# Designs tried in a protein design run: designed miniproteins, single chains. Part 31

Each design is a single chain, and the fold is of that chain. pLDDT is the mean over its residues in the fold that is shown.

## One batch from the design tools (miniprotein)

Design m1125
Fold by ESMFold2-Fast:
Structure m1125 (fold): chain A 80 residues (1-80)
Amino acid sequence: DLLETAKLLGAKAQYLSRKNIDTSAWTMEGLRLLSKKVSPEEAFRAFTEGYEKASSMSEDEAQEVIKKADEALEKLRKEL
């Protein structure tokens, strides 16, 4: 599910932002790839939903989300 991928990317971006890690480049790459398959508006909305939900995420949840987000982004890159 591409919208689920967008949510995972948003959640990872939120977690890394707490550590002052700039996620702009890979976030834009992921959203650009998603926009080839779904509307940019839907992709961005799903991303923001994942981002907001992640604000209260535990460390264990964060590790799982990062793993899934990385796997999902790699899969999107291969679909180019």
Scores: mean pLDDT 80

Design m1126
Fold by ESMFold2-Fast:
Structure m1126 (fold): chain A 65 residues (1-65)
Amino acid sequence: GPEEEARLREAVERLQRSLGLSEEQAERIFDALMARDAAGAVELLREAGLSLTTARAAVHDLLSV
């Protein structure tokens, strides 16, 4: 819903700032999270330079909070 969209967008904006993501990378991650595609979100974060362990932890926190 709109509240979940706003929460995930704010979280992705923070990730973009922290990890130096491009606007395109940030939008792809946002789309994967909105679709509840945890595996896709993990793979996109790995493309952004995160380890598998760090990417899994970040996606878990974003989808489980």
Scores: mean pLDDT 82

Design m1127
Fold by ESMFold2-Fast:
Structure m1127 (fold): chain A 67 residues (1-67)
Amino acid sequence: SMEEELEKWLEHTREQLKAQGLPESEIEDRIARLKKNMELSRRILEMLRAGKTLKEIAAEIDAEVAG
Protein backbone atom coordinates (compact mmCIF):
# COMPACT_ATOMS: atom_id res chain seq x y z
CA SER A 1 0.00 0.00 0.00
CA MET A 2 0.98 3.65 -0.31
CA GLU A 3 1.34 3.84 3.48
CA GLU A 4 3.74 0.87 3.57
CA GLU A 5 5.75 2.38 0.68
CA LEU A 6 5.96 5.70 2.56
CA GLU A 7 7.23 4.01 5.76
CA LYS A 8 9.80 2.07 3.70
CA TRP A 9 10.95 5.29 2.02
CA LEU A 10 11.28 7.05 5.41
CA GLU A 11 13.37 4.12 6.69
CA HIS A 12 15.63 4.29 3.61
CA THR A 13 15.94 8.07 4.02
CA ARG A 14 17.02 7.57 7.65
CA GLU A 15 19.69 5.07 6.53
CA GLN A 16 20.94 7.47 3.83
CA LEU A 17 21.25 10.36 6.31
CA LYS A 18 23.11 8.07 8.73
CA ALA A 19 25.49 7.02 5.91
CA GLN A 20 26.15 10.74 5.24
CA GLY A 21 27.42 11.10 8.84
CA LEU A 22 24.60 13.13 10.37
CA PRO A 23 24.16 12.77 14.17
CA GLU A 24 21.37 10.37 15.15
CA SER A 25 19.48 13.10 17.06
CA GLU A 26 19.44 15.34 13.96
CA ILE A 27 18.37 12.42 11.76
CA GLU A 28 15.42 11.67 14.07
CA ASP A 29 14.41 15.36 14.15
CA ARG A 30 14.55 15.62 10.34
CA ILE A 31 12.58 12.39 9.83
CA ALA A 32 9.93 13.48 12.36
CA ARG A 33 9.55 16.88 10.67
CA LEU A 34 9.44 15.31 7.19
CA LYS A 35 6.81 12.79 8.32
CA LYS A 36 4.61 15.53 9.83
CA ASN A 37 4.88 17.69 6.69
CA MET A 38 4.06 14.75 4.41
CA GLU A 39 1.08 13.69 6.54
CA LEU A 40 -0.31 17.25 6.51
CA SER A 41 0.25 17.60 2.74
CA ARG A 42 -1.45 14.26 2.06
CA ARG A 43 -4.46 15.22 4.21
CA ILE A 44 -4.85 18.61 2.50
CA LEU A 45 -4.66 16.91 -0.91
CA GLU A 46 -7.29 14.33 0.14
CA MET A 47 -9.64 17.12 1.29
CA LEU A 48 -9.12 19.00 -2.00
CA ARG A 49 -9.84 15.80 -3.96
CA ALA A 50 -13.01 15.29 -1.90
CA GLY A 51 -14.20 18.72 -3.11
CA LYS A 52 -13.80 20.58 0.17
CA THR A 53 -13.47 24.37 -0.01
CA LEU A 54 -10.44 26.23 1.36
CA LYS A 55 -12.72 27.47 4.19
CA GLU A 56 -13.67 23.89 5.16
CA ILE A 57 -10.04 22.71 4.98
CA ALA A 58 -8.86 25.62 7.17
CA ALA A 59 -11.65 24.98 9.72
CA GLU A 60 -10.75 21.26 9.97
CA ILE A 61 -7.02 21.95 10.45
CA ASP A 62 -7.74 24.74 12.97
CA ALA A 63 -10.08 22.44 14.94
CA GLU A 64 -7.34 19.79 15.22
CA VAL A 65 -4.69 22.34 16.28
CA ALA A 66 -7.07 23.92 18.86
CA GLY A 67 -8.38 20.55 20.18
Scores: mean pLDDT 78

Design m1128
Fold by ESMFold2-Fast:
Structure m1128 (fold): chain A 69 residues (1-69)
Amino acid sequence: LDEAAEHANQGMRARNAGDYLAAADHWRKAADALLAALPDLPEDQQEEARASAEVFREQARYYERLAGL
C-alpha cells in the first residue's frame, strides 16, 4: 500500500510538472502495486483497492494520450 501511495503521489507531481509520460508510468505502477497487495488485504479493503486501481489505470491512459502515446 505504501508503494501504491508513493507512486500515486509521484504521478501527481509529474503531472503538475507537465511530465505526462512520467505521470502515466507512476499511475500504472500505483495500480499494479494495489493489485499486488490484494491477497494481503482484508476483504472490505480488497474491493476498495480494486476500484482505486481502476481509477489509477484510467489516469495512466489519460496521461499517455496527453504524452502522445
Scores: mean pLDDT 80

Design m1129
Fold by ESMFold2-Fast:
Structure m1129 (fold): chain A 100 residues (1-100)
Amino acid sequence: EEELRERVLEHARRAEASKNGGDQIAHAIGAANDIAELVRKYGEEKALEVAQEVADRVSPETKRLIASALDFLALAYEVDGDTELAESLRKVADLIREKA
């Protein structure tokens, strides 16, 4: 959904703008969760498209935080048995990290 893309971009923007480490981490986690929902509802390709848009807009530090949140979320889904979603999230994390 368009709303989901907008939520990812807004979380990324807030992570970038945050002067408080807790808020920065919370928004990075928010972006990762909404990216996972993009994969679930619209597929990996759409999530990679939105991830590229995020990577073009935020600092290397914010990219690393979002990529780390995605890696952690991927591990959680893998443990829960959703290996396909976990693989997609790792691909998104790798794309964001490579742009850092």
Scores: mean pLDDT 85

Design m1130
Fold by ESMFold2-Fast:
Structure m1130 (fold): chain A 76 residues (1-76)
Amino acid sequence: EEPPKEEDIKELVEEIGKKLGLPKELQEELYKAVKNQDSELALRLFAAHYLKLPLETELPEEEIRKAAQEVIEKYA
């Protein structure tokens, strides 16, 4: 609802990174994705990490959305 500030995005990414065990490089990429409101890239990064795949892995968009949805529901 309210657009997040850059500092809030950075803190959110760091907190998620600690909980999910994301490497710092992945946290930087996630920060850029969220800052640019690139939800597709953010979901791809989460899906790749959840599936334990390399970040360079080309995943189908539907599989990315489905994996992200299941992760959100389990952690919600």
Scores: mean pLDDT 64

Design m1131
Fold by ESMFold2-Fast:
Parts: sequence; C-alpha cells; structure tokens
Structure m1131 (fold): chain A 64 residues (1-64)
Amino acid sequence: SEGEELAAKAGEAAARGDFAAAREYAHKAQEVSGMSPGEIGRAAERVSGVDSRAAAGAALAASE
C-alpha cells in the first residue's frame, strides 16, 4: 500500500542517518494510512528489510 511504501522509505532514511527525511516519510504514512508508530516500524522492517535499529528509528520519527 502507499502507506507501507512511505513507511519503508522512512526506514531507509533512518538506516542512512537521515532522521529529518525519516520523520517526513513516517508522518506521511500516518496521514495516508492511519498507521501507528509501531505499525510504521514493522512495515519498514517487513517491506524494506531494514534492521531493527532502523525500524525503531522510523517508529520514533512517527511519534515525534
């Protein structure tokens, strides 16, 4: 889904240390799909295959 693709981009941004981009993508995922921060982290891990640290980064970005 569009929200899952945005969550994946948030995870990828977190993995490269671009936390500003991670926050922007995570917020868009919430706006488009109503995903919780935990759902964004899980989607980032599942869709992009990012590690648990990057997935946690995406979830934290969503909660800010």
Scores: mean pLDDT 83

Design m1133
Fold by ESMFold2-Fast:
Structure m1133 (fold): chain A 85 residues (1-85)
Amino acid sequence: AAELRAEAERLAARADELTARARELEAAGEDATAEYLEAAELARRAGELLAEAYRLEGDEELAEAARRAGEGAAELARRAAERSA
């Protein structure tokens, strides 16, 4: 379970990095759709790992973290869709 949490944190950090790059592209007037989509996928995977850790440990903080990661992923995916359309 600790390893699942550590991997989720690494994926979340990578998603944050891609989100920062996407924001820089937007500021430059460039298309950031691919970066937002990749960040959304990483955030969603992090949420799935946190949910799996919750299933093993029963820690409510993990369930809360998984929910927040899922919400973040949905927001990033929505941002990408807005930029595509």
Scores: mean pLDDT 81

Design m1134
Fold by ESMFold2-Fast:
Structure m1134 (fold): chain A 62 residues (1-62)
Amino acid sequence: MEELERLLADRPGYSIVEENGVVSVMHNDTILASVENGQVYLFRSTGDAQFDLRVAQILSKL
């Protein structure tokens, strides 16, 4: 979690939501990615493939 918080800290509009054992990365009102039971789901690209991959890698460690 700290690694994910650090990655998002310099980017406006990003947040982390934890609900019912699911951790989700949000950009404003849009869900981008989540992890549930160790499985990562990518719902939307930011257009920055390197950033998208970093988010997925961090979520996979949760």
Scores: mean pLDDT 79

Design m1135
Fold by ESMFold2-Fast:
Structure m1135 (fold): chain A 91 residues (1-91)
Amino acid sequence: MRYVTVVTGYFDSKAKAEAGGAAMEAAMRASGATRVFVSDPAPIRSTYGEYVVTVTGYFETREQALAGGEAGKAAGLAEGATHVNVTVTPV
């Protein structure tokens, strides 16, 4: 695997974080991720929300990694994320 994409979604509730994490995982797999890991929703005290979920996808190409990140971000926002961060790193 040549690239790793990390999508971090912030949510106001645990239920939204669980739904968001699942949607972000599905979006990254649909974008060609060979492996995806989803964190359990973690309670946080932040300006963005009360729960955070991190989804990590592994991709063969930079183009797939970028597309997976954008798809993951869109999926997280659609499930009610107040904020989404995306990072793409070569491995």
Scores: mean pLDDT 84

Design m1136
Fold by ESMFold2-Fast:
Structure m1136 (fold): chain A 83 residues (1-83)
Amino acid sequence: SLEERRELTRRLIEALKKRGFTDEQIFDVFGILAEDEPEFYFDPEAQRALIELLESDKPLTLERLTAVPGINEETARKLLSLF
């Protein structure tokens, strides 16, 4: 739903901000996901998995990012380059 999509987007932005990401870096994260994993924005389970990883305060690793549904190794490496 639109309501669920808005809430997930809000939580993703907040989780990234809490990790110290700038607005520019957050824009880059969304750009990478839109280009490399366009279906991610239509998968609430994948979005929740990424949000939970970001909220967990665990170090972000290739293994942890690729465990998120819809995130492949190339996309994970691009995301890690922003950290």
Scores: mean pLDDT 80

Design m1137
Fold by ESMFold2-Fast:
Structure m1137 (fold): chain A 80 residues (1-80)
Amino acid sequence: SKIKELIEKLLEVAARVLDPETVERYRQEIENAKTKEELKEVIERLFLDVARAARQRGDYETLAEAKKLVEEIESELKKL
C-alpha cells in the first residue's frame, strides 16, 4: 500500500539520524499499531525524534524530507 511505502521511506530517513535500536523500536511499534489513530501517534513521535536529531546535526535536508513524508502519511490516513 502507499502508506506502507511512505512509512518505509520515513524509517530509512530516520536511520540517517537515529541509532539502529531506536529505529527498530519504532518499526515494531508501527507493526503493532491496531488503529489509524495509534499509527498516527507513533509516526508523530518518530518525527519529533528525527527532527530533534536532525536539528542537532544541522541536517535540514533530512528534516525537510521527514516532514514531507509525515505530511503525506497523514494525508493518506485521512482518506481512510
Scores: mean pLDDT 88

Design m1138
Fold by ESMFold2-Fast:
Structure m1138 (fold): chain A 82 residues (1-82)
Amino acid sequence: SDKKIQEAQKLLLEGEKLFKQKKYDEAIKKYEEAYRIALDADKSLAAESLYNLSDVLRAKGDLKKAEEYREQADKLAQEANE
């Protein structure tokens, strides 16, 4: 689990760097991979990955997908506190 957590965190940092460079599609791929790995390891990291996906999609102008991921992240974040 620790290795999966570290891998997901690394992918989130790589995605953040790409997002700051406005490389939206590349950032999305990193955040999607972080989410996939985090689902097996840490629900809080999985929720963070979905929040980052929501943010990048909003920046790209895909408001509908951004809202869907934000709602999914909110639900997952609540589950992580249980």
Scores: mean pLDDT 89

Design m1139
Fold by ESMFold2-Fast:
Structure m1139 (fold): chain A 94 residues (1-94)
Amino acid sequence: SKILSKEEKEKLQSYFDRANKLLDEGKYEEAVKAFEEVLKIDPDFPLAHLGLGIAYYKLGEYEKAIQYFEKVLELDPNFEPARVLLEEAKKKLE
């Protein structure tokens, strides 16, 4: 993982909190943009890839959702929620 300064960690957390709030509010396109800002600070932040996968899933972009859930599992192979969401996204393409 990238070593972040205190300022970068605070900025990342601010974007991440905003992205999750937008996701909870059903503002999926805005949530995508906020999660992308998180990844500009830390490209390997697994929960931002998870958030992007969920947002794309909610937008009906299942192939993109699958790519992001697979990225979560590449970064954290034992993160069970990403495995469940990956399976659900794959079922949408059947």
Scores: mean pLDDT 90

Design m1140
Fold by ESMFold2-Fast:
Structure m1140 (fold): chain A 62 residues (1-62)
Amino acid sequence: DLEKEGKSLIGKTLEEALKVISENPTKYTLAPGDYKKDDVVVDAEVVTEGGVDVIRLTFGKK
């Protein structure tokens, strides 16, 4: 369940989220924007890219 997996990342720092993404990089996409070290995952949405469902992560202030 991609939606549950994405939601489990909400509140993780950029560094923590990148560690999770590195384990399965094709499963995740990042919302456009500048990412700061102190930013956290504020949203996770399942989106379809190229016919495959992926988790799109949005980062923002803690």
Scores: mean pLDDT 77

Design m1141
Fold by ESMFold2-Fast:
Structure m1141 (fold): chain A 74 residues (1-74)
Amino acid sequence: SMQEELERRLEQLEVSIDVADKLIEIGVEFDLELYEKLGDPRKEEVLKELEEYKKKRPEILEEKRRRIEEEIAR
């Protein structure tokens, strides 16, 4: 059914988002450690970008969910 397909795709989206979040965290940690060791002011920019991502994460997830719902509903 449409509802079963929606539930399955939303579960897959949750797993995909969890993986993406982990990859972002690894990349941010790498950049922060590198910039800290180099004394590079870009550390502050990376922290701001991470904070903006955290603020927008609920909107990103909602937009992805909406697209899945639209795809299933037509």
Scores: mean pLDDT 72

Design m1142
Fold by ESMFold2-Fast:
Structure m1142 (fold): chain A 72 residues (1-72)
Amino acid sequence: VDALIQEALELRAQLKEPYEAGNKEEVLKILERIKALLEEALKLAKETDPELAETIEKVLKEIDELIEKLKK
């Protein structure tokens, strides 16, 4: 779980530059990668850490909303 969360945090840091530049395509690519990592982390966390799982679910909902907003 830690490795997946760490990779997602690193990708989130990479998101700032293309987001500020208005590069929608690059932002979507990074968000989709973060989503995939967090979905795997959520699957593992549901069995071992329900509090972490709840936090991951909230972040995933925020990411889904951003992806939908950027696609429109």
Scores: mean pLDDT 77

Design m1144
Fold by ESMFold2-Fast:
Structure m1144 (fold): chain A 69 residues (1-69)
Amino acid sequence: MAEEYLKKAVEYLAKAINALKAGDFDTAKSYAEQAIEYARKALELAPDDELVRLQAEGIIKVAEYILKK
């Protein structure tokens, strides 16, 4: 179910943000990549769900910002 992948994406994004706050950029990037992967899976399962799309796109955008560090 798309919501389960979205939940995992949020969990990995939170871990990425915590690692970033700790100055652990390598760990933050690893978790950000996982967040993007799960968010993309949610989009693939629910392409017509606007709420899933908005949440997944938001997660991807924040995770991509972390990857630029």
Scores: mean pLDDT 83

Design m1145
Fold by ESMFold2-Fast:
Structure m1145 (fold): chain A 76 residues (1-76)
Amino acid sequence: QVVTVTAETDDPQAAAEAAIAAMRAAGATDVEVKLLNDNTVSVTARSANGQATADAAKAAIEAAGGRNVVAVVRPA
């Protein structure tokens, strides 16, 4: 499965780092980060359990001060 999490944040680097760490801890691979603008980050990864990976990333981003977090899980 492919997981994409997008969020607004005043610190995109901190939010991205938190999401990457959480996704990797959940077993995700091929983690890719995109800064859509100065206040928006998007993190994409491959996972065997997309929902658990999305939930972990969302929680980590929110803990880092991210808001309006949207998670999308797609089939591989």
Scores: mean pLDDT 80

Design m1146
Fold by ESMFold2-Fast:
Order: C-alpha cells, then structure tokens, then sequence
Structure m1146 (fold): chain A 76 residues (1-76)
C-alpha cells in the first residue's frame, strides 16, 4: 500500500470506530481506533508535508476518542 492508501485505511477505521462508539460498542470502537492509530503512525513516521500533518492531527483526535471509549466502557 502507498502512504496515501495507508492514510485512507486509517480514516476508514476511524469512521468505523466512531460508528461503534455511537452504537455503544466500546470494545469494537477501541479495536477500530487502535487500527486507525497504527495506520496514522506509519504515515507520520514515513510521510512528509501535508499528509504527515493530516495524519498527526487525526492521530491526536483518535487518541482522545479511544480514551472516551475506554472511560465509557468502565461506566456503562
């Protein structure tokens, strides 16, 4: 996969994570967010310029949502 394809895969898992979080499936949300973070991490490490910046911003956002899912799982 190209870096652009890896970034798109990160976005796909991010969207799946948000859907699972919305549905109250916190375990599935955390699983999808973890996969998104793995793809964004590759893009950040190997990419440059705008693509790296976009991946970094999305990684921060997904990290916050992953924490939200973990907290909601405990207080369900």
Amino acid sequence: MSLEEKYKKGLEYYEKGKKALEEGDYDKAMEYYQKALEYFDIVIKEGSGELKEKALKNQIEVSVLHLEAAVKKVFK
Scores: mean pLDDT 85

Design m1147
Fold by ESMFold2-Fast:
Structure m1147 (fold): chain A 57 residues (1-57)
Amino acid sequence: SEEYRRKAREYLDRSLEALEAGDVDRAREYALKAGRYASQVEGGDLELSEELERRVA
């Protein structure tokens, strides 16, 4: 659903903000939340999944 896609991107953005602040633990927590929301997206979102992988790799 679009709601889950929006939540996934929101947490992905928060993960990046935490990473820029040097808070790796918080960045990982937000990335995991983003991944959980992304996995709930109907039909799957390959672009969002690739973006998430880039930010946590």
Scores: mean pLDDT 72

Design m1148
Fold by ESMFold2-Fast:
Structure m1148 (fold): chain A 97 residues (1-97)
Amino acid sequence: APVPLEEARIGERVRLTLVADTGDSPETRAAARRVLEVAARELEAAGMTVRIEEPDARTLVLVAEGVLTERALVAVRSAVEALEAAGARVTATVERL
């Protein structure tokens, strides 16, 4: 089962999931999309496979799979802070593969 990001262990093969609820704000959604695009590039550079999904008009999801590195963890934490600063409500979870 997915656990909070704080329970993530470096060196483990994981699935990281960021869920950003942007509400009904087009400005928040545009900012959140840019944040997730930056995070995707950093996570790919850290050796993870990344996808971004837009399941509905309020929700953006980033899923990253691979070995959890310190670089990946920093990128996810930075993304959470930037998403919250943009006005999104963020859930960050980790699942061991």
Scores: mean pLDDT 87

Design m1149
Fold by ESMFold2-Fast:
Structure m1149 (fold): chain A 81 residues (1-81)
Amino acid sequence: MELVERALELAREAQRLFEEALRAEEAGDYEKAAELYREAAEKAREAAELLLEAGAISEEEYQAGLGVARGLEEKARELAE
């Protein structure tokens, strides 16, 4: 139960960081947006790991979560160029 609660907190942090990244990108601050997307990816990855450890999601759901985090990391790399 504690792991699920921690994962939900991290998921909320990831969502907040993602929203901040979108605003920074819209404002043309690509460096800030890249940093925020990387932070969002890190929080999303940790949340997925905790949910898998708690047995709250399947391995397939976990891999989907990693895919989302990877997409955010790719977006950050594009903006940093």
Scores: mean pLDDT 85

Design m1150
Fold by ESMFold2-Fast:
Structure m1150 (fold): chain A 76 residues (1-76)
Amino acid sequence: EEEIKKLKEEAEKKEKEYKKLKEEAEKVGKEALEAAKEGNSEKAKKLREEYIELVEKANELELEAEKLKEEAKKLE
């Protein structure tokens, strides 16, 4: 049970982290869209690059959290 608890706690930490990154990505994505709408292609490009980086980081953490949850389920 202690091992299950540790895996769940680690999964929860990674879940909070990727959710935070997804929230940040949503903000950056909206800013990129607004910059593009205003005709600021330079700003839109930089924000789009930031958005992609945040999404990639979030997806990586999400996969890690899922693996930890699967590991915990195997021990239940």
Scores: mean pLDDT 83

Design m1151
Fold by ESMFold2-Fast:
Structure m1151 (fold): chain A 117 residues (1-117)
Amino acid sequence: SMEEEKKRRQEQAAKVGDILAEAVRYLRETFERIERVDPSLAPLARKALAAFAKGMREVIQSLSNPEAARAKLRETRARLQALFDEIEKHGSPEAQELVREARERVDRALDEAIAAL
């Protein structure tokens, strides 16, 4: 029924929102750890968190159009990968390990969000 379809779409939107909110919290905590380990990376870490937060706001605004939301998730992934590459290139070995963990966690969260749409 139309009512069941509407409920299903609302549940999917809520699930995507929860996945993205958890990923933002995880990245914030990880970047705070990176800044403590290697303060020289603070500008790149802040850029990455800001880019992710902006991308997530754009995804949430596009949830009524799943194709637009998926496109925004892929765009956000590409931007984050470039920033992670820069942090890994210039970071200490400990910071590089934290970036690799963040990359894997974000990739999984974005894949789960895309699948939930």
Scores: mean pLDDT 82

Design m1152
Fold by ESMFold2-Fast:
Structure m1152 (fold): chain A 65 residues (1-65)
Amino acid sequence: MSEGIKLEADTSVKRIGVAVDLALGLISEEEAGARIRELDEAAIPAVAEKDPELAELLRRAAEAA
């Protein structure tokens, strides 16, 4: 139960880190977008183990981006 929430929290923390780096001018908007996309794609297999429906939504979102 807690692992799905933990993975979401870990992904959110990493996304916040990317946003902070972008805000500080350490990375470009293009680099920030690429990092966020990698995080979203990397999370899909783990989410699929707990919630296949949510994993399918994330997969479609990643393909649409």
Scores: mean pLDDT 67

Design m1153
Fold by ESMFold2-Fast:
Structure m1153 (fold): chain A 59 residues (1-59)
Amino acid sequence: MKLNVEALKKFREEHPDLDYGRIAAALINAGYSEEEVREAMKAAGFPDAEIDEGIARAK
C-alpha cells in the first residue's frame, strides 16, 4: 500500500497540536508497513522521534 505524502502534509498543517505518534500507530494498525509509514511521514515533515514512538506503540 502507498501513503499519500501530500495528504499527510496537509493533515500536519491543519492539526499542529495533534500527537503525531498516534497517527503513526494508526497507519500501522491500518495495515501499512513500518518502512512505508516512516518514509511517508518523514517526507511529510513529521518529527522522527514521534514517528518512532508511534510505531513502537502500534497494536
Scores: mean pLDDT 76

Design m1154
Fold by ESMFold2-Fast:
Structure m1154 (fold): chain A 76 residues (1-76)
Amino acid sequence: MELTIDEFVEYALDLAEKRGELTPEQRERLREIVRKVAEQFDRNGDGKLTGEEAEKFLEALSHPAVIDALIAAAER
């Protein structure tokens, strides 16, 4: 599996929007937070996550507790 950092950001935003209504400012903050987290997994600096790293990151984002924490961070 190969996904870009932008694809992970959009996936996380889609999940967050399904859990609650976000303001444009909260969406921008959430986008920034998810991008920074994804960049920590991008060891090659090519803007992509592949294989096991992509699967682990998607698994983390699929957990409600992770999405709730990201939304809470974006509300500050």
Scores: mean pLDDT 72

Design m1155
Fold by ESMFold2-Fast:
Structure m1155 (fold): chain A 79 residues (1-79)
Amino acid sequence: LAEEGERLYEEALRLVEEDPSRLREALKLFGKAADLYSKAGDLEKAAEAYRQAARLHERLGDLDSAATLRRVADILAAG
């Protein structure tokens, strides 16, 4: 779970840096990574993945989704 989450998180970061046209694909990967980290009990890494997804939603103009994911990340990080 955590290993697969880490792989997807790293792949998403690579897509954001190497191919800005694939931001929606990177967003899906961050979402999957967050879910896997959450299931593994790694709430801090899940929160980090949700913050990355929120940043991509802002770049795509999805401000409401970005705000929601940022709140979720803050709740997870707080415990």
Scores: mean pLDDT 82

Design m1156
Fold by ESMFold2-Fast:
Structure m1156 (fold): chain A 61 residues (1-61)
Amino acid sequence: DERDVEIARVANAVIEKDYERVAELLGPEFAEEVKARIDAGADVHDIANEAARRLYERLQA
């Protein structure tokens, strides 16, 4: 499913710290928030899961 592919892409973008891609998929404000959280020592996999859920919610609307 195309939606599942995009959800996987955002999770991978967070894990790879590809903030440009996070901004493309979820917007620049969220990309800045993701970077700030990772820089503060937050678990990157928890943030990736949160980003995946956020994109899933947007694609459901």
Scores: mean pLDDT 82

Design m1157
Fold by ESMFold2-Fast:
Structure m1157 (fold): chain A 89 residues (1-89)
Amino acid sequence: SMSESIKEALEIKEEVRRLIEEAFRLAEEGRYEEALRLAEEAVELARRPLDELEALKAAAGRPERGLGELLLEKTLREAERALEEIREK
C-alpha cells in the first residue's frame, strides 16, 4: 500500500541518518576508514530499494514516481553528500 511504502521509506531514512551521524562522529575521531565504510553502507541502504523500484517500473513500463520513492531519492542524495564530504578529508 502507499502508506506501507511511505513508512518503509521513513524507516530507511531514519537508519541512513543514524549511519551518517555515526560516520561523522568516527571522522571527528580520526577513524576515517570506519567512517567511510559506514557512509558507503548508508548510500547502499538508500540506493538498493530505489534500484529495485526502477527495475520493476522499467519491466512494467510505468515510470510514475510515488512519495516513498521521492523520500528515498532525497535520502540517497543526503547519504551521497555525506560520503563525498568524508572522502574529501
Scores: mean pLDDT 82

Design m1158
Fold by ESMFold2-Fast:
Structure m1158 (fold): chain A 88 residues (1-88)
Amino acid sequence: MEEREDTELISKAVGEYGRAVLQALRYRQAGDPSVLDYQKLADVYGEVVEQVSKSVGYLAKGVSTGSEEDRKKGEEYLEKARELARKL
């Protein structure tokens, strides 16, 4: 259901972030102005990566410490990652 679909969207966004970063680095070394387009893509996909990273951190902390607050924060960041990934 929705969880699997959201995971696929997040996974795709993470993959696109990696590709955009690599292309930006390549064009930067070539002095090609297309670097700006790939930096913008990296920034957009990078927002999803940042939310996923924060989510994993809080979820792991919540599991380790038994903190309901940390688990809830982890779920909140995961939802933000889903919302951002759906808009891409």
Scores: mean pLDDT 78

Design m1159
Fold by ESMFold2-Fast:
Structure m1159 (fold): chain A 80 residues (1-80)
Amino acid sequence: KEKERKAAILYTAGSILLAGAKFSLEQGRYEEAAADAEAAIELYKEALELTEDEELKKKIERYIEEARELLEEAKRKLKE
């Protein structure tokens, strides 16, 4: 119960940061987008280690991949 609750909280926090990263990227705030995407990945990884819910694991894995793609795009934009 505690592990699943913590996983849900971390997943939610990661999703908020990923949404923030997407918004920052759209606004040209590439450093902020990269930082938020990186933080989202770390929170998602922690959630993945804690949860036994197979459907949640699949969602987290998908969002980690999305966050990684966004992080790479933000880093490319910072290099102009």
Scores: mean pLDDT 88

Design m1160
Fold by ESMFold2-Fast:
Structure m1160 (fold): chain A 55 residues (1-55)
Amino acid sequence: MPVAEVDTDDPREAFRRILRAFGVPPDEQERLLRLFDEDPQAAARLLGERYGVRA
């Protein structure tokens, strides 16, 4: 494709929706979103390990 189309304009919002879908409590959602802003891979891994999914 001549232009790179952004699949997700806000990856943080996508991550937030995933947290919500997984039933993560709002307090912990905020913690993971902060971690995601600093290190999205660490946030995704922590989500997988803590909430029983391995993304």
Scores: mean pLDDT 69

